# Designs tried in a protein design run: designed miniproteins, single chains, continued (3). Part 82

Each design is a single chain, and the fold is of that chain. pLDDT is the mean over its residues in the fold that is shown.

## One batch from the design tools (miniprotein)

Design m10841
Fold by ESMFold2-Fast:
Structure m10841 (fold): chain A 67 residues (1-67)
Amino acid sequence: SLKEEEEVLAAIDADPGLRAFRDALEQRVKEFQKELEKIPKENQAEAITKYRQELADFARAQRAALA
């Protein structure tokens, strides 16, 4: 929910380790966008789907660590 997202973002801003994680995630997204530009348009949807799955797996691991 939106409230959970806001709470997570507030926790990230308050914690130096979580801020570093956010910065690393932003850098990873930028790198993926550059890689995506090199992929034929017909294959971009599959690449995005795989990337979203990898991010979801990473987010689940991070959420478990925050508990």
Scores: mean pLDDT 70

Design m10842
Fold by ESMFold2-Fast:
Structure m10842 (fold): chain A 75 residues (1-75)
Amino acid sequence: SVREVNEKLLEFAAELQKMAREGASTEELRERAKEFVKELEKEFPQYKVSIDVELVTDLLTGEKTVSITVKIEKL
């Protein structure tokens, strides 16, 4: 269901944010996102999922924020 997909997406967003805080690069975050999409599409074959990831670092505070854009299409 869409609710189960959303719950997994929220957990995944938290995982990416933690990875970013621990020093992961944008490329490493994007590779993890590709892996996650494959996992989601295997579990929910009725949906096509795409995820774009951007990393923003505040140079003054060092705070890292992961921006995730998700598109879900029902097949």
Scores: mean pLDDT 82

Design m10843
Fold by ESMFold2-Fast:
Structure m10843 (fold): chain A 94 residues (1-94)
Amino acid sequence: KKVEEILKRTFAEIDKIVEEGKKQNLPKEVIKRRILETVNAALRELVALGASEEDIRKFADAVIEKLKEYGFEELIPEVKESLDWAIEELRRRK
């Protein structure tokens, strides 16, 4: 439940970032930075809540698919690095 709430919030924030970026004619690089900040904040929240590795991976997969739909595939490697960090943090906490 909480994981799905975080996913919905993250998707809504990404939609807002892309829409506002387009309206304000922001550089793609700025839009990409804001998306990554949003994804990283969500992953940190999931780790803090003690979400399962399965839930965190499912979250990352859903985000990656959404980024592909928007044409931000170049962010996928950075999202995967953030996922790796989140999984390692979760494992350190056991």
Scores: mean pLDDT 84

Design m10844
Fold by ESMFold2-Fast:
Structure m10844 (fold): chain A 90 residues (1-90)
Amino acid sequence: SAEQVKLMKEINEIINKIIKLAYELGVDKSVIDEIEKLAQEANDLVLNGEPVEKVKKIIEEIIKLIKKHLGDNPEVKKLIEELEELKKKL
């Protein structure tokens, strides 16, 4: 739906901020690439009108990766909270 596409744009903006922080903090390129790949998969599901439950599952996996590698950073913690709220609105 148009609303889900709009929410996914907002989710992508938050993910891009986290990716920028990941580069600044020296996170492994393989981890950053996995986050980017999962974000692309979630976007493709929304564009193809796939069930929202599949999109939420991928966003949950992105959040898990972010928490594992960046979860101690206070700025990242705030961005994770924003991602969780946007995920709930899908």
Scores: mean pLDDT 87

Design m10845
Fold by ESMFold2-Fast:
Structure m10845 (fold): chain A 78 residues (1-78)
Amino acid sequence: SEFQERWEKLVEEYRQKALDYYRKWQEAIKAGDEETAEEYLYNAGLYAVAAGHPDPLFQELARKGWELILDRAFERSR
């Protein structure tokens, strides 16, 4: 059905966005841009969850994104 095709296409778009942000995160980390890396990892996690079937790998990406945000908030509170 067209609904199933559109749904599968949307899920694939979200997975591709998650992987794209994950790649950008890795490059930002190598460049020493921790603030940009934090943003990319957070978005990678959000799109991974939005894909609707959280693969353990994508769940780990979401967890790492939240941990980075919390670590930054903790550092700023010192």
Scores: mean pLDDT 72

Design m10846
Fold by ESMFold2-Fast:
Structure m10846 (fold): chain A 68 residues (1-68)
Amino acid sequence: MEIKEFELEVELPNGAVLRVTVTITTDENGNVHIKVKVEQLSDVPVSPEELFEAMLEAIKEAVEKYKK
């Protein structure tokens, strides 16, 4: 089993700051599991769309780092 964790701080155009933690786990059968945790670090309101976009960007960055 291999576990890799990536933590990214994402600042949105409205000034909101999010901490996104992406955990990628590969089990003994070669199955890949991705867990994403998002924490709001600022009191600026964040829409569901902005949260989703930040999450996707963090996953993309984590996958790129995982391949190297």
Scores: mean pLDDT 76

Design m10847
Fold by ESMFold2-Fast:
Parts: sequence; structure tokens; C-alpha cells
Structure m10847 (fold): chain A 96 residues (1-96)
Amino acid sequence: SMMEKQEQIKKEIVGLLLALALYRAAEEGLDLEALREEALREGNESMAEVVRRAEELATEEARKEAEKRIEELYKQLDPESQKEAERALKLLEEGE
């Protein structure tokens, strides 16, 4: 289903954006290892996966690949899904 593909693309974009945000927080002193251990202790496999992806972003090459992938995925979203993704990002920013 095209709708199932759109949902999968949105989830992948959100996951990559969260991983990049966590990597930036790690540059400011966030302990990714401790966050991963906490997520695993709580059985939060989704959070543990996002932290693992953030750890993979340690190299500039990996970050450039993630940003490029986000751009490619965003181009595959329909206009409605793009607006939903923008609203989700705005809510995440306002939640800080």
C-alpha cells in the first residue's frame, strides 16, 4: 500500500532526525552510553535503536549520509505527509 510506504518513510525520517539531535546533544555532554543502558533497562527498544543510530553518527561522513538520506526520503513524501512531519518537528522543538 502507498499509505504504508508513506508511514514507513515518515518513521525513518523522524528516527534519523532524533538520532542527529541526540548526537548534537552528545557533543554538549549527553552520555549516549548511559541513555542506551537506561532504554534497555526500561525495555524501550525503539529508544535504544535511536541511541545506537546516534552513536553511528560519530563520523562526519556518517552525518552527511544521514542528512542526504533525510533529503531523499523527504522528496518521496506527498505534500500532506510533509506537512505532518513539519508539525511533528515543531511540537518536538516546542517541547523543549
Scores: mean pLDDT 79

Design m10848
Fold by ESMFold2-Fast:
Parts: C-alpha cells; structure tokens; sequence
Structure m10848 (fold): chain A 85 residues (1-85)
C-alpha cells in the first residue's frame, strides 16, 4: 500500500540522517528528538487513509519541523503538536 511504501521511505531517511548527524557531532538529545518526530509521523500515517496529496503535505511539514529542531528553534512537543494539526 502507499502507507507501507511511505513508512519504508521514512525509515531509510531517518537511518541515513542519524548517521550523518552523529558524524557531524549533533547532540544525542537532538537525534533522539528527531527519532520521536519520525515515530509520530509513522503513527499518523498508519492510523489514517491518506491520499498522495495529504502525504505530500505531511512530508512538507516534517521537513520544516526537522530544520527547526536541528536549529534549536522549536521543541519536540511543539513539533508534535504541529504534525497533529
């Protein structure tokens, strides 16, 4: 299904991103927050019958939230609240 394919893509993105961030010396707390954000997105996708357009919107939101988390501009709690809107 589209949801299964999207979850597989998210897992690959997260694992590659974690390796790059660890090599770049990003804090363990920031990496753990990124993992929790991806887990939340995967749960949202599993619990909903999203269209391709809805998946694209969710991915755009995720990208913006990842950037803000890495820059220390947003908390994990705020990022999760934005995803659930």
Amino acid sequence: SLSEEVIEILDVILENMKKLLEKAGVSKETIENLEKLFDTVKEIIKNNNFSQDEINELFNKLGELIEKLLEGKISLKEAIEELKK
Scores: mean pLDDT 84

Design m10849
Fold by ESMFold2-Fast:
Structure m10849 (fold): chain A 71 residues (1-71)
Amino acid sequence: MSAEELLQKARDYLKKGIEAMEKGNYEEALKLFQKAMDYANEAIRLEDTFEAAAVLLAASVGYVIAKKKLE
């Protein structure tokens, strides 16, 4: 996959993670944010952009919040 395709996947998973958080499905959100982070990290590895770094940060914050809700 290209860096652009990986970044698009990261954004899609980030959006799905946020939607799962709104639904109160924190276990689903946790998995979706993890996928967003994985794709954003691979995008950064191919092409280090501010957009990819921003998606990684947003997904990381979402992951921490979702995990805290499950505690």
Scores: mean pLDDT 88

Design m10850
Fold by ESMFold2-Fast:
Structure m10850 (fold): chain A 61 residues (1-61)
Amino acid sequence: MKVGVRFPSLNRGVLAERAVVNEVLREAIANGWSEEEIYEALLARGGEEGFPAEMPPFPPQ
């Protein structure tokens, strides 16, 4: 993929962090999100290159 089909960061994040993607999808369905909303959420969760940087409320320490 030269310019990326949709979200190159999402593609990598989805493959690496399947659990996070699953949670986002569940919340998206419950909240009535669209595919675009899901992509936005996953992209934010993936952040830049640290996909688990901003995940669900994990034990802060």
Scores: mean pLDDT 53

Design m10851
Fold by ESMFold2-Fast:
Structure m10851 (fold): chain A 104 residues (1-104)
Amino acid sequence: MEPAVAVSPDGLARIEFTPLSPHEIEIKVTNVGDRPLVVTIENVGESDIEIEAYKNGKLIDKKILKPGESFTYTLEPGETLTFHLKSLDPSVPAEVRVRVEPAP
């Protein structure tokens, strides 16, 4: 599958969305700016989603996102954060919202 690429409104992050299946998606966020960023991932679907978070290729977190739940991660300049997301109900698609904001 061909990744969809977006840049944050501030031009500080490059975001790549790669659907792997109807119930699996990979999201890659790269901080291309010179300031720390906060990355928020929210489950906007109807099924529990298993999330595996990788920073620069290393697994840093593995958990379950319930519908309406969100988690935040800090991303330093030049770092890449990769999310592997899987719907735990194979009849329900994995639907998430990713928000990238400058760290306070």
Scores: mean pLDDT 79

Design m10852
Fold by ESMFold2-Fast:
Structure m10852 (fold): chain A 68 residues (1-68)
Amino acid sequence: SKEEYYENAKAMFQALKDDLKARGLSKEQIKEALKNAINWLLSQEKDPEHKEAIKKAGEEVLKEVEEE
């Protein structure tokens, strides 16, 4: 479902964010890595509802990084 894709994508992007932060990467490096991960996942997906779920999850995690 769209909801499951959203939750899974959000968990993956949050895990990536936390891993990179723990490794001491800068805010800008974390944002670029997240943008690359989001764009790559979107390029692999064909279903429009799944794309929107991934995009929403990615935008929310990027906002979390920006607000830190």
Scores: mean pLDDT 87

Design m10853
Fold by ESMFold2-Fast:
Structure m10853 (fold): chain A 72 residues (1-72)
Amino acid sequence: MPVTLRVPLPGATREEAQAAADAAKAVPGVLSVELEETPHGYVLTITAESEEAAQAAIRAAADAYGDVRRRR
């Protein structure tokens, strides 16, 4: 069954948030990724076909997010 997770990225820049979203979209089994700007930062909404795919997407997003922050 599809799984939807909201991943807050507090204090993220647009660039950091976009990199995380792009990485999550590249994961097999991910159906959609939405990037939302809020007053408290960016939020990723990840919809995946399974919990396993959702967890893989979160790891990919975290890795990309950390890589972009490390380059600043």
Scores: mean pLDDT 78

Design m10854
Fold by ESMFold2-Fast:
Structure m10854 (fold): chain A 96 residues (1-96)
Amino acid sequence: AEAAAEGSRKGAEEARKGVEEGKGREGGRKAHEYSQKGALESKDPNAKLAAGSGAGLAGISTSVGELAGDPRWGGEMAARAAEKGAEGAKKGLKVA
């Protein structure tokens, strides 16, 4: 498995688990962490960009959720961002 795709997938799973356990903020931070690590370890530039973009969006969503007083929403959005990053890493970033 490609490191960027695997890291992003793991990040998404941790974010979903965190949301389910009432730890959406912690889950969102893990989505950012695992996606970023996968992006950094990947050798494919398109996979790096896809996973890195997902990691950035996961971090932003987590922070916005904290500021809005809705860490569950932040964690859910972070999970979705990491999932999209994982799919982008598997297929390569689609440049339309």
Scores: mean pLDDT 79

Design m10855
Fold by ESMFold2-Fast:
Structure m10855 (fold): chain A 93 residues (1-93)
Amino acid sequence: MKVKLKDIYDALPKEVFGELEKAFINGKEVSEDTLVSDNDGVVIVGSGGTAYLFYNSSTNEFVGRLVTNDGRVYDVVIDAETKKLLKFEEIEP
């Protein structure tokens, strides 16, 4: 399945992630309209923090972590089909 990068970062809480600054798929800088493919690695840089996500095609989920600029870390799971945030849980730094 292919998912627009915009739909992924729109699922993140704006109060924590902030505004989109840059995005990368498999280490290459991309625009927000770029499609993410099965098993791609995604790095999304926001004004509040950076999300490091992996598109797990076996579960059809984006899984990873959001690291805030103030040093907080959140476990993140986003449903690739519904674009719904399934897990957003702060972990100890």
Scores: mean pLDDT 84

Design m10856
Fold by ESMFold2-Fast:
Structure m10856 (fold): chain A 123 residues (1-123)
Amino acid sequence: SKIEEIKKAAELALDTIRQIANELVDPETAKKINEYIDKAREEIKKAKSFDEVVDILVRLMKEIYDILVESKVPEEKINLFIYRMLLVLRDFVYYVYKNVLGLSDEEALKKAREFVKRVFDAL
């Protein structure tokens, strides 16, 4: 099932975001971020489309940004966290378009770049 492959790829992206949190922020802030990652994982399991999975991941990125700001994480670390998270989500979107939906490398890269621009504009 294409949706099952998308969900599996999304769970791998969540695991990478968890690693970023554990590397860059204090344990209490990481714990809060991990709670939101766990909620996103539960929502992804119930998602019925690629667009729903993307929406969940974009919302999670905004929630993580808010946690980082509220926890008074240094701006340099917030910027690094957001940058690394954008790369993870770009690679996820690229993977889905290329390997699950069967688009060409060029078209999949175009879709991934468009996704990153939309997310950056929403922050």
Scores: mean pLDDT 90

Design m10857
Fold by ESMFold2-Fast:
Structure m10857 (fold): chain A 85 residues (1-85)
Amino acid sequence: SMKELAEKLLKKAEEAIEAGDMLEAEILLSLALMIVSILKQLGTKEELELAAEILERLAELYERMGDEETARLLREEAEELREKA
């Protein structure tokens, strides 16, 4: 499922961040953002709620990387999607 794929990508991104593999982390985070885009396009309540959950986890990982601006924008989008769901 998309949820299982997103969870695996986020786990691998977290591991890459912990290892200092910033290029691999960025690639994995970008793939998770692609899943968010697909879920937003599909647009059901369950898909928008899942997209918001993924965005919140992405925000935490970007904060760990020191990118607080991207983290803030992702949290704002997550809140918008939860309101639309």
Scores: mean pLDDT 88

Design m10858
Fold by ESMFold2-Fast:
Structure m10858 (fold): chain A 60 residues (1-60)
Amino acid sequence: MKVPGLEDLSVEEVKRRVERMRELAAQTTGEGKAQYQAAIDAVIEAARDKLTPEEVERLR
């Protein structure tokens, strides 16, 4: 892939990215934690049409 956008990610890649960011958020404090949470929310929102409501709730 040259420059994959969020819309080019598979559902599995989205889930993996969110899980990784959640792990990093848990290990970070202050501003870093807030940045990871914002990134998680952005990824979920960008992939919302690929995810079921149940999957969205599970990833949050």
Scores: mean pLDDT 72

Design m10859
Fold by ESMFold2-Fast:
Structure m10859 (fold): chain A 113 residues (1-113)
Amino acid sequence: SLEDLLKEMENRYLELEKLLKDPSATVEEIEEKMLEFFDYSIRLLEKYPDYHGLIIEHAVSGFGLALRHLSSEEAKKLLERLKKLAEDNLNPIHARVFQTLLDKEYAKWEAER
């Protein structure tokens, strides 16, 4: 159900936010948690095929949150890794949508620095 999807997404987002609020969190831990968050979002696309747009936007929102804690070089590296995960795990249409939105989120963040 949509309610179950929203609850699953909220739980994953809160876990990511909790790590990002931890002042002892390393860049490596942030990168690993973001990759885990993105992988889980890919699995949600398979589980909830009627809610693709919502799930993709949720994944991109998590990336935007993580960007606040990274240098330009670290952020660029994470962007490329997430784009690669999308390419390797999704059909070409979904991969393109993910990559386009990730690029837009990164560009927005870079412009706001």
Scores: mean pLDDT 86

Design m10860
Fold by ESMFold2-Fast:
Structure m10860 (fold): chain A 53 residues (1-53)
Amino acid sequence: MVVTIDGLVPGLRDRLQAWKDQGVTAVRVRGDDSLAGVIARDIATALGLEVIE
């Protein structure tokens, strides 16, 4: 399952961890090269989620 996130939001790390626990393996981050998008991708990768375009 792939989940789309709209940039960096408060509690994103906890939300991504909860989704990972539910079987989410990949996320798509809107915001491309924005600072918020880069940080959101970094958090997802740090949690072991695959980041896709």
Scores: mean pLDDT 71

Design m10861
Fold by ESMFold2-Fast:
Structure m10861 (fold): chain A 68 residues (1-68)
Amino acid sequence: AEEGHKLAGEALSAIGAGDRLQEARQYLQQAQSLVSPSDAVLLQQGFDEALRHAAEVGEAVAAALAAL
């Protein structure tokens, strides 16, 4: 479960770069192979939702880092 979440995090990082969506999907597939089938479905749904909010999250993270 934790390794699946880690690979999902790497997928989101690749999307945040705006340049490697297909590579990000490969990380998602690796994450799905490390979790139960039910969790794999949740990872896919979370990934699709995260894609829609990646820009907003990236802006929030950049603002937080600028405050440090």
Scores: mean pLDDT 63

Design m10862
Fold by ESMFold2-Fast:
Structure m10862 (fold): chain A 82 residues (1-82)
Amino acid sequence: MEVETDLLKLPSLKDPEQKKKSLKELMEKFMKLPNYDPNDEASKLRVEELTKFLEKFTNDEDKEVAELAKEMLEEIEEKKKE
């Protein structure tokens, strides 16, 4: 899946602008996924993996990257409640 591939690339980025761009692209892909079902194991694994990865970036040395990761985690939680 492209989402998982993007997650693997993110730790190798050094430029905060590239990190923010990649995070936004990843979130856009996640939010646009059709038929998201929190009871489906594959959908659950994607959400859990993305959540764990974003949590690592909430402590990024770039403040904007850290804030973006926090905002994305909140958006994921909101999507789960729907």
Scores: mean pLDDT 66

Design m10863
Fold by ESMFold2-Fast:
Structure m10863 (fold): chain A 87 residues (1-87)
Amino acid sequence: SALLAEVEAEGARFVAEKEKELEDAKANSSEEEVRELVKKLQEEALRLGVRMAVRLGMTQEAIDDLRALYQKNHNPVYKELIEELEK
């Protein structure tokens, strides 16, 4: 749908802006600080994507995708987001 494409494009722009912050940090920060920023950026992007999916009425699809990701890598943030969506 047009709304889905718009939301996805907005999310991609968010990620691009945060990637610029990461590049600036690589020039001016330690490797450890950069690694922490990468983890934080990835989590922020994931949370934004989930919120956008909910706004599109795709809550069950978001839950299914998070379950698939959790089965693949067991990152606790996916389980946390599933519990929040199930309320």
Scores: mean pLDDT 78

Design m10864
Fold by ESMFold2-Fast:
Structure m10864 (fold): chain A 80 residues (1-80)
Amino acid sequence: SEAARAAFTELLRFVRRSQMSDEDMVAALQSLGFSEKLARALVEGLRALAFKEDRDGKGSPEELAEFKALYQRALRAGGV
């Protein structure tokens, strides 16, 4: 699906440019209903695919909202 690929590409671009730490990304995914264990595995996968190391920067409220929106869009486009 074109939509799934586009949504996932946007999510990976966000991960590459974001100053958010892994802990902030994990917390964001937990707020979407993922368990901590699953959220950590998903963040590890995103970092690996984005070729991005963990950041120690704090995510802004705008970055947190954008990350959540992009992740939800990728899930919907992927049939979840």
Scores: mean pLDDT 77

Design m10865
Fold by ESMFold2-Fast:
Structure m10865 (fold): chain A 65 residues (1-65)
Amino acid sequence: MAEEQAEEALRQAEAEAFRAAARTPPTSDVIVGAFRRALARLAATLPPEAAALAREMADSMIRYA
């Protein structure tokens, strides 16, 4: 399902962002940047519908987190 693929990509991107942030000093910019880069790579491997949904959900998470 496209939404399941999008959610899994977001979980992986979040995990990669936190791993990148383990290098100090972590800032919100470092975490957000790592998350966006991870999501861009993951979205490239998803079907277009799942990729679009993942980007939309990620934008919501970043704005409201």
Scores: mean pLDDT 72

Design m10866
Fold by ESMFold2-Fast:
Structure m10866 (fold): chain A 66 residues (1-66)
Amino acid sequence: SRESLQQEINKAAKEGGEKLDKGEDPKKVAEEIQKKIQEALDKHGIKANVKADIIDGLPVVTVTPA
């Protein structure tokens, strides 16, 4: 369901934010968020490209239809 997908996306972003708060490498955190969200979309049959960046210390995720 859309709700289940949104929860998976929110969880990935929250876990990434917690890692950033602990001083983990922003590049690694962005790559982990991107991978988890891409996997969640693939699992739900959604064709999209996911880009995760760290902007001003916050995770920012962009999802573009394929």
Scores: mean pLDDT 80

Design m10867
Fold by ESMFold2-Fast:
Structure m10867 (fold): chain A 100 residues (1-100)
Amino acid sequence: SEEEIRELAEALREDLLEFIEMAEKEYGLPEEVAEEARELLERAYETLIEDPSNLEKVEELLKDILDLLRSALPEEKQPLVDILELQVKKFLEAVRKLNS
């Protein structure tokens, strides 16, 4: 359902925003990178809410966020990005199931 997809999207958005804020404050993520990640996240959220069937574009935007975080964060923080990648994968699988 559209409502269930919206709830999943809000949960992922909140989790990713919290991670970006933590990474900026505690993990040395540059402010410019954090701002770009937030902009990509809002675009992914808006894309999904406007057309829940457009998962290819949402997946692309979420991948761009993960790629930014991987390039900007130190090696010891890469396992945290791996956890986010699994969370994103589970989210996309859940949304695909709801669109079926």
Scores: mean pLDDT 88

Design m10868
Fold by ESMFold2-Fast:
Structure m10868 (fold): chain A 80 residues (1-80)
Amino acid sequence: SAKELGERAVELARTGTDEGAIEGGRLAALGAAQSKDAEEAKVALEGGLAAVRSAKTGISAAYGTGGALAGIGKLFELGV
């Protein structure tokens, strides 16, 4: 589910690894795209932001940023 994708994104980002930031950012973007409500989209945004904080390379920072922007965009689409 979108919620599970967002929660997994946060979990992976919290590992503090670059690999976790890349995968966390990817799952955050996917979770945002599948979100049907603001709560799910906020979890995806949290995952993307956490991935940016854990990022150690430009590639991982890009994935995290993409996830965060997808979350923000979904919240905007939902009128939040």
Scores: mean pLDDT 85

Design m10869
Fold by ESMFold2-Fast:
Structure m10869 (fold): chain A 80 residues (1-80)
Amino acid sequence: MDLLQQQGQLTDDFLARIAPKRKAQKKKTEEALKQAREEGKSPLEIQQVLNQQAVELMRDIQPEIEEMLAELRELLEQSR
């Protein structure tokens, strides 16, 4: 199989694996923004809420990122 085709498949598989987590995080972000608005938070505090939600998503998908990178590394080593 072509290396580019295998890389494309890894990317598609990764996006499919993180899709449920992305959907869950979108709901959490929407709920957090609603709470922040109800609590009368400042624009700066709202931005901090958005940043925190982005960090949480990145942490949540870290295992999938590491697995994808490990699989990519093995493909590159096998192509030598």
Scores: mean pLDDT 79

Design m10870
Fold by ESMFold2-Fast:
Order: C-alpha cells, then structure tokens, then sequence
Structure m10870 (fold): chain A 113 residues (1-113)
C-alpha cells in the first residue's frame, strides 16, 4: 500500500507541475479578460477565474505541483486586476490559490498515509 501511494504521489507531482502551468495560464487569461472588460456584461471578478484555475491545478493531488500552479494562477489574476483596478479579484485569487494548495497537500498526505 505504501509503495503504491508513493508511486501515485510521484506521478501526481509530475502531472501537477504540467497541470499547474496550464491552470495558471488559463486563470491568467480569464482574469485578464474579466478585469479588462470590468465594465462589460462579460466582466466578472478577475479572482474568480484565478481561483477556479488554482483549484483545478490542486485537483491533480500533488501538493508541490498544485501549489506552484495555484501561485501562478493567483499572480496572473493579480496582474489582470491591477491593470483594470479589480482589487477584489486579487484577493479572491489569492484565497483560491491557498485553498487549492491546502486541498492538494491534504490529498497527498492521505494517499501516503
């Protein structure tokens, strides 16, 4: 059981790194669109896109990879919010990134235990 959990954790770490980067890019794009179009009907909280991407990265079950992806997504959302003045989006993105990283870390620990 432990050897299986360790193998799964290693695979998840590599997948988390790749998925984290993809999630960060997607979150950043969504945040940029939402923040840039803050006055349009399409405009939503920049943080919403960042938080969703961060949680998506974390769902890969690897704390290290998911944490890196969540951090990237939060940074992308923060920059987009800065340019349009969507400060609320920055806060929500940071929260989502933290929650995503914590969930991934918990999942990895449970799998190892």
Amino acid sequence: AREEAERAAEAARRAGEAGGAEGAAEGGHKAALGAGESKSPRGTSAGSGGAVAARGSASLGDAEGAGLGAEGAAHGAAKAGEESGTEKGEEEAARGAREGAEAAERGAREGEA
Scores: mean pLDDT 44

Design m10871
Fold by ESMFold2-Fast:
Structure m10871 (fold): chain A 106 residues (1-106)
Amino acid sequence: SSEEEELIEKALKEAVELAKSLGLEPSEEEIKEARERLKELVKWMKEKKVPKELWYPLLLAAAKALFLNPEKAKEILSKRDSMSPYELLVELEVEVAMFLIKHGLE
């Protein structure tokens, strides 16, 4: 839906801005790959009947993690079926926080 696309693009924009503030420059291909993974996450959220109020936080955490630590983010996302939506959100947020702490940014 257009609302889902708007949430994905908003999450990607905020995550790209964060990455750039940290000296990272996500390529167009990396942004495209992240967009596709967020679309897969939206499908998963629908399947799991995730409350709408968690959709943007989860998409944002996933987008940030994908740009800050892509290998770890992909690993976490690949295990989503073994997690509750809350566990997935925490795992992604912890990864983002760990990167920010290492860079002196909280």
Scores: mean pLDDT 88

Design m10872
Fold by ESMFold2-Fast:
Structure m10872 (fold): chain A 102 residues (1-102)
Amino acid sequence: MEELERRAHQEEVSREVAEKLREIGDFITAHLEAVRRGDEETAKLFDELMEKMSRGEKPKIEDLQKAIDAVKALLKQTKDPGTRQSLQGLIELLKEKLKELK
């Protein structure tokens, strides 16, 4: 029984790690797009939110709203389909976090 429970737990942890890696990847994509466009303040905002969320800290509602608006602006300027998918994923993640704080 203990061996089966350990393996089930390890598969669950692997799924959680994969989800977190996707979230980090979406933030990295948004950061690189902001930097590429000379928007260092927006890039720093994404870094701060990623770090807080990675530590399980609750971000401020105002910071989440600013990030959503910034990602929407980047999405309007981006032509690459893969980058657009990552930015859309980040918008959905940030909206979900905003709902958790309301």
Scores: mean pLDDT 78

Design m10873
Fold by ESMFold2-Fast:
Structure m10873 (fold): chain A 92 residues (1-92)
Amino acid sequence: SKEGEELAEEATRLAREAQRLALEALRLLDQGDVDRARELLRRARELLDRAEELLREARKAGASKEKLLEAEIALGVAQLTLAVAELVLSKV
């Protein structure tokens, strides 16, 4: 359970960082900095993929329902933010 909790907390941390990068990419797209936005979105996707992997490991390691829910919410919010940013990038 302790190992699972640590994996879930790390998944939450990476998901929140991915969301932060996706939001920064949206700001850069608004300013016309497409190349920097593209780089941040690539990094956000890599973090999100890692967060999804850690969340799967956390479930197998017996993380609490509360920590798993926190990670799932953070992951879902980050996924939606990244999808919006990628959609905006596709219109440029």
Scores: mean pLDDT 90

Design m10874
Fold by ESMFold2-Fast:
Structure m10874 (fold): chain A 94 residues (1-94)
Amino acid sequence: SLEDLLKELQEKLSEAEEAFENKDWEKLRETLKEIQKILEEIKKKVPELSSLVDAAISAIEKALASKDEKERKKYLSQAFGQILKVVSAVKEKL
C-alpha cells in the first residue's frame, strides 16, 4: 500500500541519515539503492508525483556516481532534501 511505502521510505531515510553521520559509505550506498526502489514504487502508485520522485532519484544517482568527496556530499544533501519533499507530498495524498 502507499502507507506501507511511506513508512518504509521514512525508515530507510533514517537509516541513510545514520549511515551518513557514521561515515559508513558502504551502508549509505546500499540504503540509497533501497530508497531508489521505494521511490520507483511510489511513482507507479502516484504518477502525479513523477517529477518530485525523478528529482529525488536523479540526486541519489549523482551522489552514487560521484568520485569526489565534495561532490558526493553536495549531491547527498540534495538527495536527502528531495526525498523529504517526496515524503511530504505522499503524506498529503493519504
Scores: mean pLDDT 87

